# Designed miniproteins, single chains, continued (5): the designs that were tried, part 102

Each design is a single chain, and the fold is of that chain. pLDDT is the mean over its residues in the fold that is shown.

## One batch from the design tools (miniprotein)

Design m19536
Fold by ESMFold2-Fast:
Structure m19536 (fold): chain A 82 residues (1-82)
Amino acid sequence: SEKEKKLKQLEEAIELLKKALESDDINEMIKLFKEALKKAPKDMQEFMKQNLIQMERLTDIDRIKQIIFTTISIIEIRKERL
């Protein structure tokens, strides 16, 4: 099922983003975010790519964590609406 495939992709992206939130290393957070983006469904990849561009310009870990948290929240809403 296409719905089951998207659900799995969204769940895998959420798990990687949650790991990024547990990190205190900006480089590791960005690496995990990029991995989550690759796992995400195509329609979510465009949104996540814009957030990644913002994150790569930042040096404030709290601001980066806010972007990751917001990304997780949006993916979870998308998952609930499948």
Scores: mean pLDDT 86

Design m19537
Fold by ESMFold2-Fast:
Structure m19537 (fold): chain A 85 residues (1-85)
Amino acid sequence: MEEIKKLIEELQKAYDAGDVEAVRKAANRLVELVEKSKDLETIEFALDALVELGVKAMRDGNEEIGRVIDEAVRRIQKKLDELKK
């Protein structure tokens, strides 16, 4: 959980800076940690944070960052669906 929170902070800072590479790096690392997790709370926490950032990107018209976030959301959602079986 601590590493997940740190990556979410890094994502927010990268987004505010408009740094697409930093957003992609943090999002990919977040997905890697989530894919290895079986803790539903940790997975849902990460998904909620990414969804909120994706909504912000849509409102701000940041299409490139929005695509990066949407891909991460899809990967985490797939993991959640597999665990909910």
Scores: mean pLDDT 80

Design m19538
Fold by ESMFold2-Fast:
Structure m19538 (fold): chain A 67 residues (1-67)
Amino acid sequence: GSLLNQQQLAALANPTVQQLRQASPEVLLALALQRKNPADSEILSRYFETGDANKLKEDLIKHYSSL
């Protein structure tokens, strides 16, 4: 499949917790890759090791809720 386009990624620049809860794993991966911060890198590394999309979603929601 294709990655998210520029418009979709721009909409996720400052996502709310509700938007993250409704997002697909592909959308969450694209968001984390675009941000390239240390916390997102750690979350992505964990996801690539385990393949746990639900854990990816929970970790991203927790991270953005703490900002």
Scores: mean pLDDT 63

Design m19539
Fold by ESMFold2-Fast:
Structure m19539 (fold): chain A 64 residues (1-64)
Amino acid sequence: GKKVIEELKEGAEDIEKARELREKYKEKMDALIEEVKKLLGDKLSDDEALQEALKNQAEVVELS
């Protein structure tokens, strides 16, 4: 009944808050990666291992 719907709505709000917090951390990580790319410029293009490491780091944050 209505009680189940209310609990579902509260659960949905909590999930939305958790998603918002996760997106906020992701934005900070993306900004940091972009800044590092700007600072290193062409050196990142030459160093494939460094680019792969940065991508793996972003993926780990997304999975967490």
Scores: mean pLDDT 64

Design m19540
Fold by ESMFold2-Fast:
Structure m19540 (fold): chain A 65 residues (1-65)
Amino acid sequence: TERQELGGEAAELLGEGREEEATELFKKNGIKNAEEGVKLMVKGKEEKDIELVEKGIELLNDGVE
């Protein structure tokens, strides 16, 4: 499964406030830094910090086991 597909599904879950389900989705697909990446994306959204959101996405893209 490609990162883009995982990112899309996780973004939808995060948009609904379902961050634990988004994290679990990434973990099932072997993303080692899933928890940290999701936390950064959520914090960036809450603080309206696009750079922090991008940092979270970067961790998820790099985070294969």
Scores: mean pLDDT 70

Design m19541
Fold by ESMFold2-Fast:
Structure m19541 (fold): chain A 76 residues (1-76)
Amino acid sequence: GPLVEPSPEQAAEIERLKREIDELGKIAPNTSEVASLLTAAYVHLIAAQNAFSEEEARDAIETARGIIEELKKLLS
């Protein structure tokens, strides 16, 4: 098929980051900027799950992580 299964390490990281997004969403102020960053991070994690290669999955995970870190800076 066109999709590959992420490695166990990548799958665990995707799941961890999804939980982090969920927890941040519960405590974050309800602003358009916060909502946009939460959505962007989640979209990149979905892209990682549907990646055609481990490299593509890694790039998507790293992008999502960067967005989550940007959101954390906004909330500090």
Scores: mean pLDDT 78

Design m19542
Fold by ESMFold2-Fast:
Structure m19542 (fold): chain A 90 residues (1-90)
Amino acid sequence: EVEKILEETKKKIEEAKSAEEIEEIMLETLKEIAEITDEEKQLELGLKLADIASEQLRKLAIEKGIPKEVLERNEKAREETLKGLEKAKK
């Protein structure tokens, strides 16, 4: 079931057309991860999510010809993923 969350999220991220949409999808997925998995698995999934988002952000940059901005957003998305996991813990 946990891997299903990443599969569904990957599909949503791949369909996203902007960095903002990717960030929104990531935040929603992080909330689910924080509630369902143990700490080690939660971190592992969060990092996988960050990698998925990073890849899509890079593709969008290449497609739109704005590599610098997308690389910067990619880095921010990774930090936001880790921060979201920490805040979502209860």
Scores: mean pLDDT 71

Design m19543
Fold by ESMFold2-Fast:
Structure m19543 (fold): chain A 87 residues (1-87)
Amino acid sequence: SEKEKLIEEAKRVIKEFWERALEIQGRGARNGEDEEAREELERALEETRKRLEELLKKAKEVSEETAEELEKLKKEFEEELRELAYG
């Protein structure tokens, strides 16, 4: 269903961000490129937020239930960012 496709896409987007964040942080630490790593991470975060916002817009066109599930994923992602990436 469209709902399942959008939810799976949102989960994939979030997973890709965390995998990329770990790669960026690891590379920055190894090479002493902390400022460059920070800028790349901020860019990746902005891109991820934009992708999630576009998916949420599509979810609202599918159903209220789909939009609510995607909003929950987005909220959980923002909470993880505060606790792990920026806490």
Scores: mean pLDDT 81

Design m19544
Fold by ESMFold2-Fast:
Structure m19544 (fold): chain A 55 residues (1-55)
Amino acid sequence: SEADELVREFFRKAFGREPSEAELAHLKGLIDSDGDGTIDAAELERLRAAMKQIK
């Protein structure tokens, strides 16, 4: 999905590795809260905030 590709791209750029299944599922939930595949600016901000908490 678009959310999968977006999360993987941001994660690779931020950490230089692929996200785990658990990390991917958690971050996807933050950027597609409505479940309709639309990613808005607020969802992207939540993704960035969550990624800052990952080591």
Scores: mean pLDDT 71

Design m19545
Fold by ESMFold2-Fast:
Structure m19545 (fold): chain A 94 residues (1-94)
Amino acid sequence: SGTANPGALLNPKVREIYERLKKKLAEKGIFIPEDVLDAGVLASLLTLAESKGEVTLEEIEEYLKKIVNIPEAREVAEILGEILEELGLAKVLE
């Protein structure tokens, strides 16, 4: 269903996070509008994770709550943490 911020998807790491996130969200029955949790939000999170090399699930959740108003912020943070570790982009604590 379209794409938001196509420029962010030119980054292969952002694209991989976005594709994995969409798949994992669908598998868990979580629906978040693409205009709320788009590639631009993921690009900013990737920048934060890479700059630190080590992030906590709490930091990811706080970032999501600050940038996007979603009730599933903790569940999304856990999924994003899993993806970041799978891709070797950051170490996720907890």
Scores: mean pLDDT 75

Design m19546
Fold by ESMFold2-Fast:
Structure m19546 (fold): chain A 80 residues (1-80)
Amino acid sequence: VAPFDEEKVVEQIAIYLAYKEIIGAFTEEQIIERLRKTLEQTGKDPEKLIPKLLEKAKEKKDKAIEEIKKLLKEEEEREK
């Protein structure tokens, strides 16, 4: 049994949030349900942890989107 890996869970949720943002896949409700099941399996309190982990995942997703936007701006400026 591995200890609960918060970073791994946050990364996984950030990927689902990125799919939602970029391609319109998955609802936020579906993402929350997956997170709830993961937390329940590890004996953690989902009601307490879901808001915290979701916020961290949204921050990671937003940073990834900003990095993509920066790369796209650099390519756009090169093609001007």
Scores: mean pLDDT 70

Design m19547
Fold by ESMFold2-Fast:
Structure m19547 (fold): chain A 86 residues (1-86)
Amino acid sequence: MEPPAEAVELARKAEEAFAAGDYASALRYAADAFELYLEAAGHRVLERREEGDTVTLVVEVDGVTLELTLTATPSGVREEARELAP
């Protein structure tokens, strides 16, 4: 499946904001793009938390709950995923 055009545009805006040193906007755009990718893939976003340089998404995929963390680093936005215990 092709990614939604809106998600691609938000990812581009995230890269531009990061290059400009606006890490808060970069994280928000990256999180927005990621939510659209997840929703387009048929996954459900349960929670979004924003805290300084970190955005955390809690997502349900086929009955499994995943915690996805996006963190601003000097080299870019880092993504980490882990399964939450049932």
Scores: mean pLDDT 75

Design m19548
Fold by ESMFold2-Fast:
Structure m19548 (fold): chain A 65 residues (1-65)
Amino acid sequence: SGLSPEELAAKGEGLRTLGLQLGLPEEHARATQDAVRAGDAAAAQEEASHFGSALAKEARLAVTG
């Protein structure tokens, strides 16, 4: 992705926090964060899709901009 590591880290942390607030298990929220931090849009979308299409879409957009 064209995003900096700092931008990906911030976006991943935001999604982890959102996931936890929505009642998702921490290990799955963390897996979504780790995929976003790695810049892996497909992995982020796949992991987040276990919790719903809206979160999966946000995870993909966090990586792609």
Scores: mean pLDDT 76

Design m19549
Fold by ESMFold2-Fast:
Structure m19549 (fold): chain A 79 residues (1-79)
Amino acid sequence: MDKLLTLIGNQLRVIGLMLDGKATVKELEDIANTVKSLFPDNQKVNALVDQAIDLAKKGDFKGALEKLSQAIQEAMKSL
């Protein structure tokens, strides 16, 4: 139950950041670290999170948020 609620909350946060157009690397890393901590052994989720962090470091915050959204969706499918 709590894992699903955490994923829903973080997905809403990602959507909010997409709509606002003002994301920071720190906010993206906070979401990424939360998702990885809940699914440490899920290779697909971790690959998508790592791709999001790489995009954020390159300044592609829109791409990073899209990859975080994909990671959260994959995590939800594994529940």
Scores: mean pLDDT 82

Design m19550
Fold by ESMFold2-Fast:
Structure m19550 (fold): chain A 111 residues (1-111)
Amino acid sequence: TPAVNGRVHVSVTASAQRAAVGDAVTVTMTVTNESAVDANATLTVYDPAGAQVGSASLTVAAGAIGSASVTITPTAAGTYTAVGTAVAADGTTASLTLTFDVGATTVAPAA
């Protein structure tokens, strides 16, 4: 196990790296709080136009691990952006940006 350095760590994952319009995608943020104080974390998901399509927040206690998820159903094809940010009460911050692609509904190849 790595030594605890009194820092906050953020990871963000998507249930699919590539999805189709109309398919549900779950984005999960995991926060590891190695600080001596509580951390507040926010996960925000943006569509290809930069509009917010989902958000979740949590508080992670000192020395704890917490997770929050957002499920979206894409209405537009393109690259979606998920941003996870954690801020500890002592001013320690961590953020991670994840992108995932949404394509139009696939049609079988024409002969």
Scores: mean pLDDT 79

Design m19551
Fold by ESMFold2-Fast:
Structure m19551 (fold): chain A 96 residues (1-96)
Amino acid sequence: MEEELERLKKEADVFQKYAERTAELYRRISKYWAKIDPEKAAEINKKAEDILRKSQEAVRLLEDPSKREEAFKLMEELKPDIENAVLAEKILRDAS
C-alpha cells in the first residue's frame, strides 16, 4: 500500500515536470505570435495557464484515494498537449 502511494507520488512529480515544461513551451510560442497575431498569442498563453492549473489540481487530487480517478482523468486530458510538447522538443533537439 505505501509503495503504491510512493509510486504514484513519483509519477505525479514526473507528470508535473512535463506539464510545467509544456506550459513554458506554449509561453515561448505565444511570445513569437504576439508580434504577428496578438489574439492567437493570448489564446496560446491562456492554454499554458490552463495546463499548469489543471496539472496542479491533478497532483493535489492524487493525495486523496477517493479522488484518484478524477486526478487520472485530468492527467489524460493533458496528455495530448504533453505528448505534442515532448515531440516538438525531440524534433528541435535532433535538428540541432
Scores: mean pLDDT 78

Design m19552
Fold by ESMFold2-Fast:
Structure m19552 (fold): chain A 74 residues (1-74)
Amino acid sequence: SEDERIRKLYLELVEEIEKLLNSVKDEKKREEIAKFATEKLDEIRKEYFEDKASVEEVEKKLKELLKEIKKLVE
């Protein structure tokens, strides 16, 4: 189902974000990126649960978030 696809993508994304954060040696930078990631994930979850975003839009936003986090950890 589409719900199972989104759940799987979300869990895989969270795992990748955690791996990226663990690569950041500066504690303050890590905390700032973690806060950004948490706030963005909460926004995406809220849009999904309030039916404000389609499954396709949620998938796109999750993939875009991962790209942003990768840039921030560089």
Scores: mean pLDDT 82

Design m19553
Fold by ESMFold2-Fast:
Parts: sequence; structure tokens; C-alpha cells
Structure m19553 (fold): chain A 75 residues (1-75)
Amino acid sequence: MVTIAGEKARVLGTLSTLMKVFGEEKGKKIAIDSVRALSNFYSRPDMGEYYSKLIEETSLEEAEKLAKEYIELAT
């Protein structure tokens, strides 16, 4: 089963990659749209709301740090 730490690692890792490739503003918009689409597909609105808020509040440096920490926790 997917752990919460593994889910957070994927979301934050994707966010940091998108911000590096597209810039912080565009990267955050793409990440939020992706999480909302996934939350709708899986019928998990709490996931979409939680992660969209987290993405808006998270800086590039924080996203990289947290993704690394959650990857270590998930493996």
C-alpha cells in the first residue's frame, strides 16, 4: 500500500521538479492542477485541498528538503 510519507514525497518531489523546469509560479500552478485532477479521479477531495494549500505555501528550497526527507521515510 502507498504510505502517506510516499504520497508526500511524490507530491513535493514533483513540485520541486516543476518549479525548477517552469519556474516557481508556473510550476506551482501545474502541480496544483495535477493534484486537483488526481483528487477528483480518486474521489479524495481532502487530498486535493490539503496538497493545493501545501503547494501554495511551499518554497522551492522547502519542497526539495521535504521531498528528500519523505523519500527516506518512505523507503
Scores: mean pLDDT 76

Design m19554
Fold by ESMFold2-Fast:
Order: structure tokens, then sequence, then C-alpha cells
Structure m19554 (fold): chain A 76 residues (1-76)
């Protein structure tokens, strides 16, 4: 299961990339690198499904980050 650990490490990095991408959309290259890795590891079907989820997560992270920032401004 050492390969699973490698995958989880990549997922963790991809999550950080999603946050950075929410702040700067030009940083999508890291997300694309992760999706390429997923395709090589699990195949194209899994990579396609993951790609859709990642796009949705990135948009949700951006919206949530913006909402939290506005709430913080209003609170303090």
Amino acid sequence: EEELNKFFLAVTRAHAAAVAYAEDPSRKDIVEDFLKFAKEEFGEEFAKRLQKHFDTVAENVRAELEARRKALEASR
C-alpha cells in the first residue's frame, strides 16, 4: 500500500493547489499535473471523474473563501 500513500500525498498537494487556484486561477497547472498522475495510476475513467470533482471543488473553495473573508470583515 505504499502506492496508496503516494496517491494520498498527491491528493494533499492537489488540495493545496485548489486553494491557491482559488486565489490565482493561473495556477491550474498543478491541478492538471495531479490529474495526469491520476490517469497514469488509475486510468482514464477515474481521471475523468476526478477532474469533474476537482473543478467543482475549486469553485466551491473559491466561493467559500470569499464568503468567509466577507464574514470576517463584518465581524472584526
Scores: mean pLDDT 68

Design m19555
Fold by ESMFold2-Fast:
Structure m19555 (fold): chain A 99 residues (1-99)
Amino acid sequence: MEIAEKGAKKAVEGGKSGDPEKARRGGEEAARAAREAALAGDAEGAELAVKGATEGAVNAGKSGNPEATSRGVGGAIRAMGEALDGGLEAGSEEAARAG
């Protein structure tokens, strides 16, 4: 989904910047995109958002800024958690409709 692509891009750019606030903001947008994609049953979009958040964390680490790295890693963890939580919620809805 377009939202997942935008979230992934923001996380990657935020990490590359070495700016803690941009890294934090990018991670937040990727986490939100991961949840929205997972809730919509868009596994590819959820994976894209999580992958973008993870790349953002790696880029923040490469920036040498510890605060940006910390926020980037936090964003990646949150995106993974949101994708899992959203996927579980979507699966529960599917099970309820099928049963």
Scores: mean pLDDT 78

Design m19556
Fold by ESMFold2-Fast:
Structure m19556 (fold): chain A 94 residues (1-94)
Amino acid sequence: SVTLEIAPAVLVGDSYVVTVTVTINGEDIKQLFVVLEVNGERTVHVFDAKPGETITVTLTVNAPSFEIKASVYGLGADGVVTLLASATQKVEAP
């Protein structure tokens, strides 16, 4: 299993910095796929899975409002890919 967290977006100048953190809580996962979707743009980050490891992905978003969708998939030793966690966060300028 994994723990997925999207930190509150931080405004730096005219851009938001968003940090996504994934903590690996098991030994049955060999590879992680972190899929992030922001303003219609999709990125996929691939990591080797190590038990107890924390993976951090940082995005810079140059928009006054956006929704980030994060999905974490795990590849097991049996070759099966499973959705492990998903989260969304909405950011709006005042």
Scores: mean pLDDT 81

Design m19557
Fold by ESMFold2-Fast:
Structure m19557 (fold): chain A 95 residues (1-95)
Amino acid sequence: SVEEKLTEALELKQEGDEAFNAGDYQAAADKYLQAAEIFEELERFAEAAVCYEKAAACYEKLGNLEEAEKVRQKMKERDKKVAEALSAGERYVRK
């Protein structure tokens, strides 16, 4: 299922790129957000961040600056929580 989900995320990202190139920024944003959610489920946060930034760019092209900012804020809050979790897990125990 992990391999199937990765394939689905990559296909959604490609469909997003195709929609973006066709000027269908709403369809592109929807595809990028779907891909980002799957990458997050797989803990592929770098790929998820790329998809969120692409979705935000789509909303900016549509003139929906508020929606673009919401996507970026969700990504920043996500990144902060991931960084906090990683920092808590990787603390050096000084003996």
Scores: mean pLDDT 80

Design m19558
Fold by ESMFold2-Fast:
Structure m19558 (fold): chain A 80 residues (1-80)
Amino acid sequence: REEVRKKLEELAEKYGLSPEEIEHLRQLFDERGLTPEQLEEAVKNIKKAIERKKEIDERGGRMTPEESARFLAELAARRA
């Protein structure tokens, strides 16, 4: 739990995630029961997922912070 929060705070600083996106990601990662190792793998994939999300937002409209967090968590989980 504390480790997940710390990893998500590092993601915020490293990849520019909003506090709302971090909170939704924390809830989704807790729900999925990711291990710290799986979370580290997810973190490495998140930058690419964020870049893809930005392209989608620019072309197809804007996701809500909750939808954004779900999108990032789904991509991270699929690649873990």
Scores: mean pLDDT 64

Design m19559
Fold by ESMFold2-Fast:
Structure m19559 (fold): chain A 97 residues (1-97)
Amino acid sequence: MSEEEKKKLIEELKKTADEFVRLAEQASPTGARLARGAKEALDKAIEYAEKGDKRQASVYLTAAAILGVAAGIETGNPEIVELAKKMVDLGNKLIES
């Protein structure tokens, strides 16, 4: 993956995470807390991936996935579940690069 492709991937990840948190905040206070936790874990996964620490990046991406799914279940909103899945897919692409 090129440096330009990595930048675009990180930008799409951040945009997806922001939309995910926004929808969770509109749905419930508990959903909002879970979604913010998922975003914090994702931010750590991105940081470790950029440092080349694939093991730590994978650990934090797994935490983001668990919290993201929990936010989807808590809110009952399928769009939140799909955004969580998109975050995990994009995060895996970043780690594998």
Scores: mean pLDDT 86

Design m19560
Fold by ESMFold2-Fast:
Structure m19560 (fold): chain A 96 residues (1-96)
Amino acid sequence: AAERAAEAAREAAKYAAKYGKGPKGASGAMAGAIGSAGGYAGLRSPSVSEAEAAESAASGARGAAIGTEKGGGEEGYKKAKEAAEEAERAAREARE
């Protein structure tokens, strides 16, 4: 679950970087990248639960989607939003 959330956050960051223009797009890409790193860190650190790691990834993916929307690029926003929804789904599974 955490790995899937991290991968989805990475994908959202990619769309924010590609389609989000200006500082808001760059901010969204950074949020997604940080979330992805947090998700992956949960796989390597005993002090971070899978649910916490997945939640970090989902939060970053949401930031990437918001950055893409505000930075321009409706197509990129749609793709980033879909990736963020996948990260949130994985975070819910990790809480079970």
Scores: mean pLDDT 69

Design m19561
Fold by ESMFold2-Fast:
Structure m19561 (fold): chain A 114 residues (1-114)
Amino acid sequence: SLKLTQSPAEVTVKVGESATLLSNASESISDWGILWNFIKPGQGEQGLAALGPDGTVLVAPEFQGRLSLSRLSDTTVSFTLSNLTLEDTGTYVFVAVKGDEIVFGQGTKLTVVE
């Protein structure tokens, strides 16, 4: 069965810097839809970005221009968020979807400091 691992598990970065999160799959996800969800402390989960198997990319308005997504291989996807603000502090969850199947990564905890 498909397993997803996110790296790093936690990271602390300064305001204005960039953070790169890697997602690794135990088998090919080239035909899976990919989602990133953001969990802000004290708030519910929100959709941040989507990458379709057809190459379609959707990014939530507040992250447009700051987010770069790339398939590095059939099993590895990179997520880079630039020009970080204190509001970007939270947990970033990688999700793979295919039909009725949904698989969650464990999340990366990002802390942004001054």
Scores: mean pLDDT 86

Design m19562
Fold by ESMFold2-Fast:
Structure m19562 (fold): chain A 75 residues (1-75)
Amino acid sequence: SDSAEEKEKGEAVEKFAQEGFELGKKIDGEATQAKVEEAEKQGLELGLQTKMDLGSQARLELARKEEEKRRKELE
């Protein structure tokens, strides 16, 4: 299909992959390089999972909110 919906899904996946990458860096900001790379890979995998299994989107969103909540609790 050539619908706008296909573009929207592609952009959403790319945006989520980028957000996952940034989230991974926040989780382990002071860690060793190996841990940073692991967090980056985990963020990218979350983005790919959204594309492969749309049913997992709720779990990905929940993980993002949990990280945000932890940040606010520390402040």
Scores: mean pLDDT 58

Design m19563
Fold by ESMFold2-Fast:
Structure m19563 (fold): chain A 72 residues (1-72)
Amino acid sequence: SIAELIERATGEALRRAREAGDDDAVKRVHQLGQQAGLLYLQGNDKMALLKAAEAARVGGLEELAKELEELA
């Protein structure tokens, strides 16, 4: 489901940012994940996927980010 993709993308991005020791990236992924979740709850699937893709990209997950952008 779209919700599972958003949760997986933001979770993996957060883990990756923590592994990199990049505090700014960690904060950014948290912010983007919160925005994606809120947009999904509002029924804005396209914007939710795009915010999740942005979070994935911040975490260095380029392939996953492209997958989410294609679904948006």
Scores: mean pLDDT 87

Design m19564
Fold by ESMFold2-Fast:
Structure m19564 (fold): chain A 83 residues (1-83)
Amino acid sequence: SAMGKAALEKTRQYERQYTYENAEELKKEYQEKYEELKRQAAESSPEEQVKYLEKAEMAQRRLDRVTELDQAMKNEVQAKLLA
């Protein structure tokens, strides 16, 4: 489906952009974006507030995904160092 392809392409872009070396930068960017969108929601009209909160949820999901990938990589590196 077209919607499925769009979601998959966005996921592929995040996986392509993620590296062990850039994880901290990506987490900081998504955290800052989340906080800014939450601030904009608080300062907006009720209709615009919903839109900003939806964008904030997207930023939170991206932060969660990068955090998961970073944690998995750290766990793998630690396992290899202990072997």
Scores: mean pLDDT 74

Design m19565
Fold by ESMFold2-Fast:
Structure m19565 (fold): chain A 77 residues (1-77)
Amino acid sequence: SNPKVFEDVGKLLARQVEEGRIDRESVARAFENLGRHLGFPKIGKKAAEEVLKSPLSPETVREVGKKMAEEVKKKLE
């Protein structure tokens, strides 16, 4: 459930990018805030860094969300 939230939020943010409703800095902040809120601040910071160092695209945002979900899953194992 918790790991899936990062993937689901990644999909939501990717849709906002596709629709031109969100910028790169806002996507990065959203992932950082999500990580902090759910108790995984280091994972959130990693996600923000990946977003900020790459060209903004829906594909990149979805992949970052999936990576966050996998990192959270590993910590819960």
Scores: mean pLDDT 83

Design m19566
Fold by ESMFold2-Fast:
Structure m19566 (fold): chain A 133 residues (1-133)
Amino acid sequence: SQLTPQELIDMVFGALGVSTRAELEALSPAEVKAAFLAVLDSLEAQGFSAEKALNVLNSLVAGSQKYAPEIPEVVLEYIALPREERLGPVTRDSSPAEVKRFALALFRVRERIMLVSGIPEVQEALKHKIDLS
């Protein structure tokens, strides 16, 4: 019942079927919310806590351990979005428009992970699996 932040992000964008930011921007807010809910339901079906998984995603987008203290601080130091790109937390009850904005910010986090993945300190921290039981 453990996932890395990267594995969790990959599940979200895999469910959306998107490889580029432009493809994500082309999806309707309703389509993005539907895929997001499907990921949370899939995690629960696999025996993961969807609430804990959502807390991890919220911390990554916020650039803060506030929602998931298990994320290594060094990861957040390297992948933190600029202040103007950081969003507050989303839930299952968030509007489709809020979920789409969140997904776009999460895609920016994914891009930053790819840029810093060659740094040994970040590589070791990104391999850290978070307990989502």
Scores: mean pLDDT 85

Design m19567
Fold by ESMFold2-Fast:
Structure m19567 (fold): chain A 72 residues (1-72)
Amino acid sequence: SKEDFEKAREALAELARKLGEHEAAVALILGSPDLDTLKALIPYVRSLPEEARAALLAAKSAAEFLEVVESL
């Protein structure tokens, strides 16, 4: 849903900030209009471990993506 996507986007942005990502990268995450665009950014969030990036890319829905982010 749009609500699940919004929460997933915000949760990833907060995680990226905590991991020390640049504010420009956080802005790109928050500016993502949909899950596909958000997932396209994941390989470039280098502060995320490879296993976490793989899990986020494997998510089939915004709700599943959010659950993965919340587990990190």
Scores: mean pLDDT 84

Design m19568
Fold by ESMFold2-Fast:
Structure m19568 (fold): chain A 54 residues (1-54)
Amino acid sequence: SRLEQTEKNLKLADEYFKQGADYLDLGSQTDKEKYTQLAGYYYSLGSTYLWRAL
């Protein structure tokens, strides 16, 4: 159902946003450029699934 697809996409969005946040936190300690780029990648994925849920 559409509701099941929404829930699935929201779950994926949440997971990717959490990964992005984790990389951003790592970047605050070391190798800022690399981890900031990784965080951006995962935030982009999270946003894609969030928009699919809406």
Scores: mean pLDDT 85

Design m19569
Fold by ESMFold2-Fast:
Structure m19569 (fold): chain A 74 residues (1-74)
Amino acid sequence: SAAQIQARIDQLQQTLRDLQRQIEELDKRLEEMRREGADPREIARIETVLAVYKGAEYALQRIIQSLQQRLASL
């Protein structure tokens, strides 16, 4: 039903907001680590985690968009 699709969109939007907050926190930490001259291996590890999170953000945005289009076509 339309209500079930909307509820799923709302849940995924909350997950997306939480993920975006985590990305912002990691970006901030990464900049601090670079400024402080932290171990390049630790910097690379955080960069890898950040890339994975940004990939998940993109995937979630695509799923939400697909569900919104499906809801609009009803």
Scores: mean pLDDT 89

Design m19570
Fold by ESMFold2-Fast:
Structure m19570 (fold): chain A 73 residues (1-73)
Amino acid sequence: SRALIEEEIAINRAHLARLRAEITDPARLARLAELEARLAAIEAQAEPDMKELVEISIEIGVLELELAVEKVF
């Protein structure tokens, strides 16, 4: 369903917004900007690339995990 895809895009957008508020280092800001651009490209597609959407979700999760680890150690 298109509505379920749009919900997943919105969830990923919310995660990226939280990361943008937290990230200060240039290397992770560059990765964040790339993920934001990739998500925007998916949102603009008439037929969203589901593999790319899953890959974006995984990469967001990896970035979140990296930040969580640095807060503990």
Scores: mean pLDDT 86

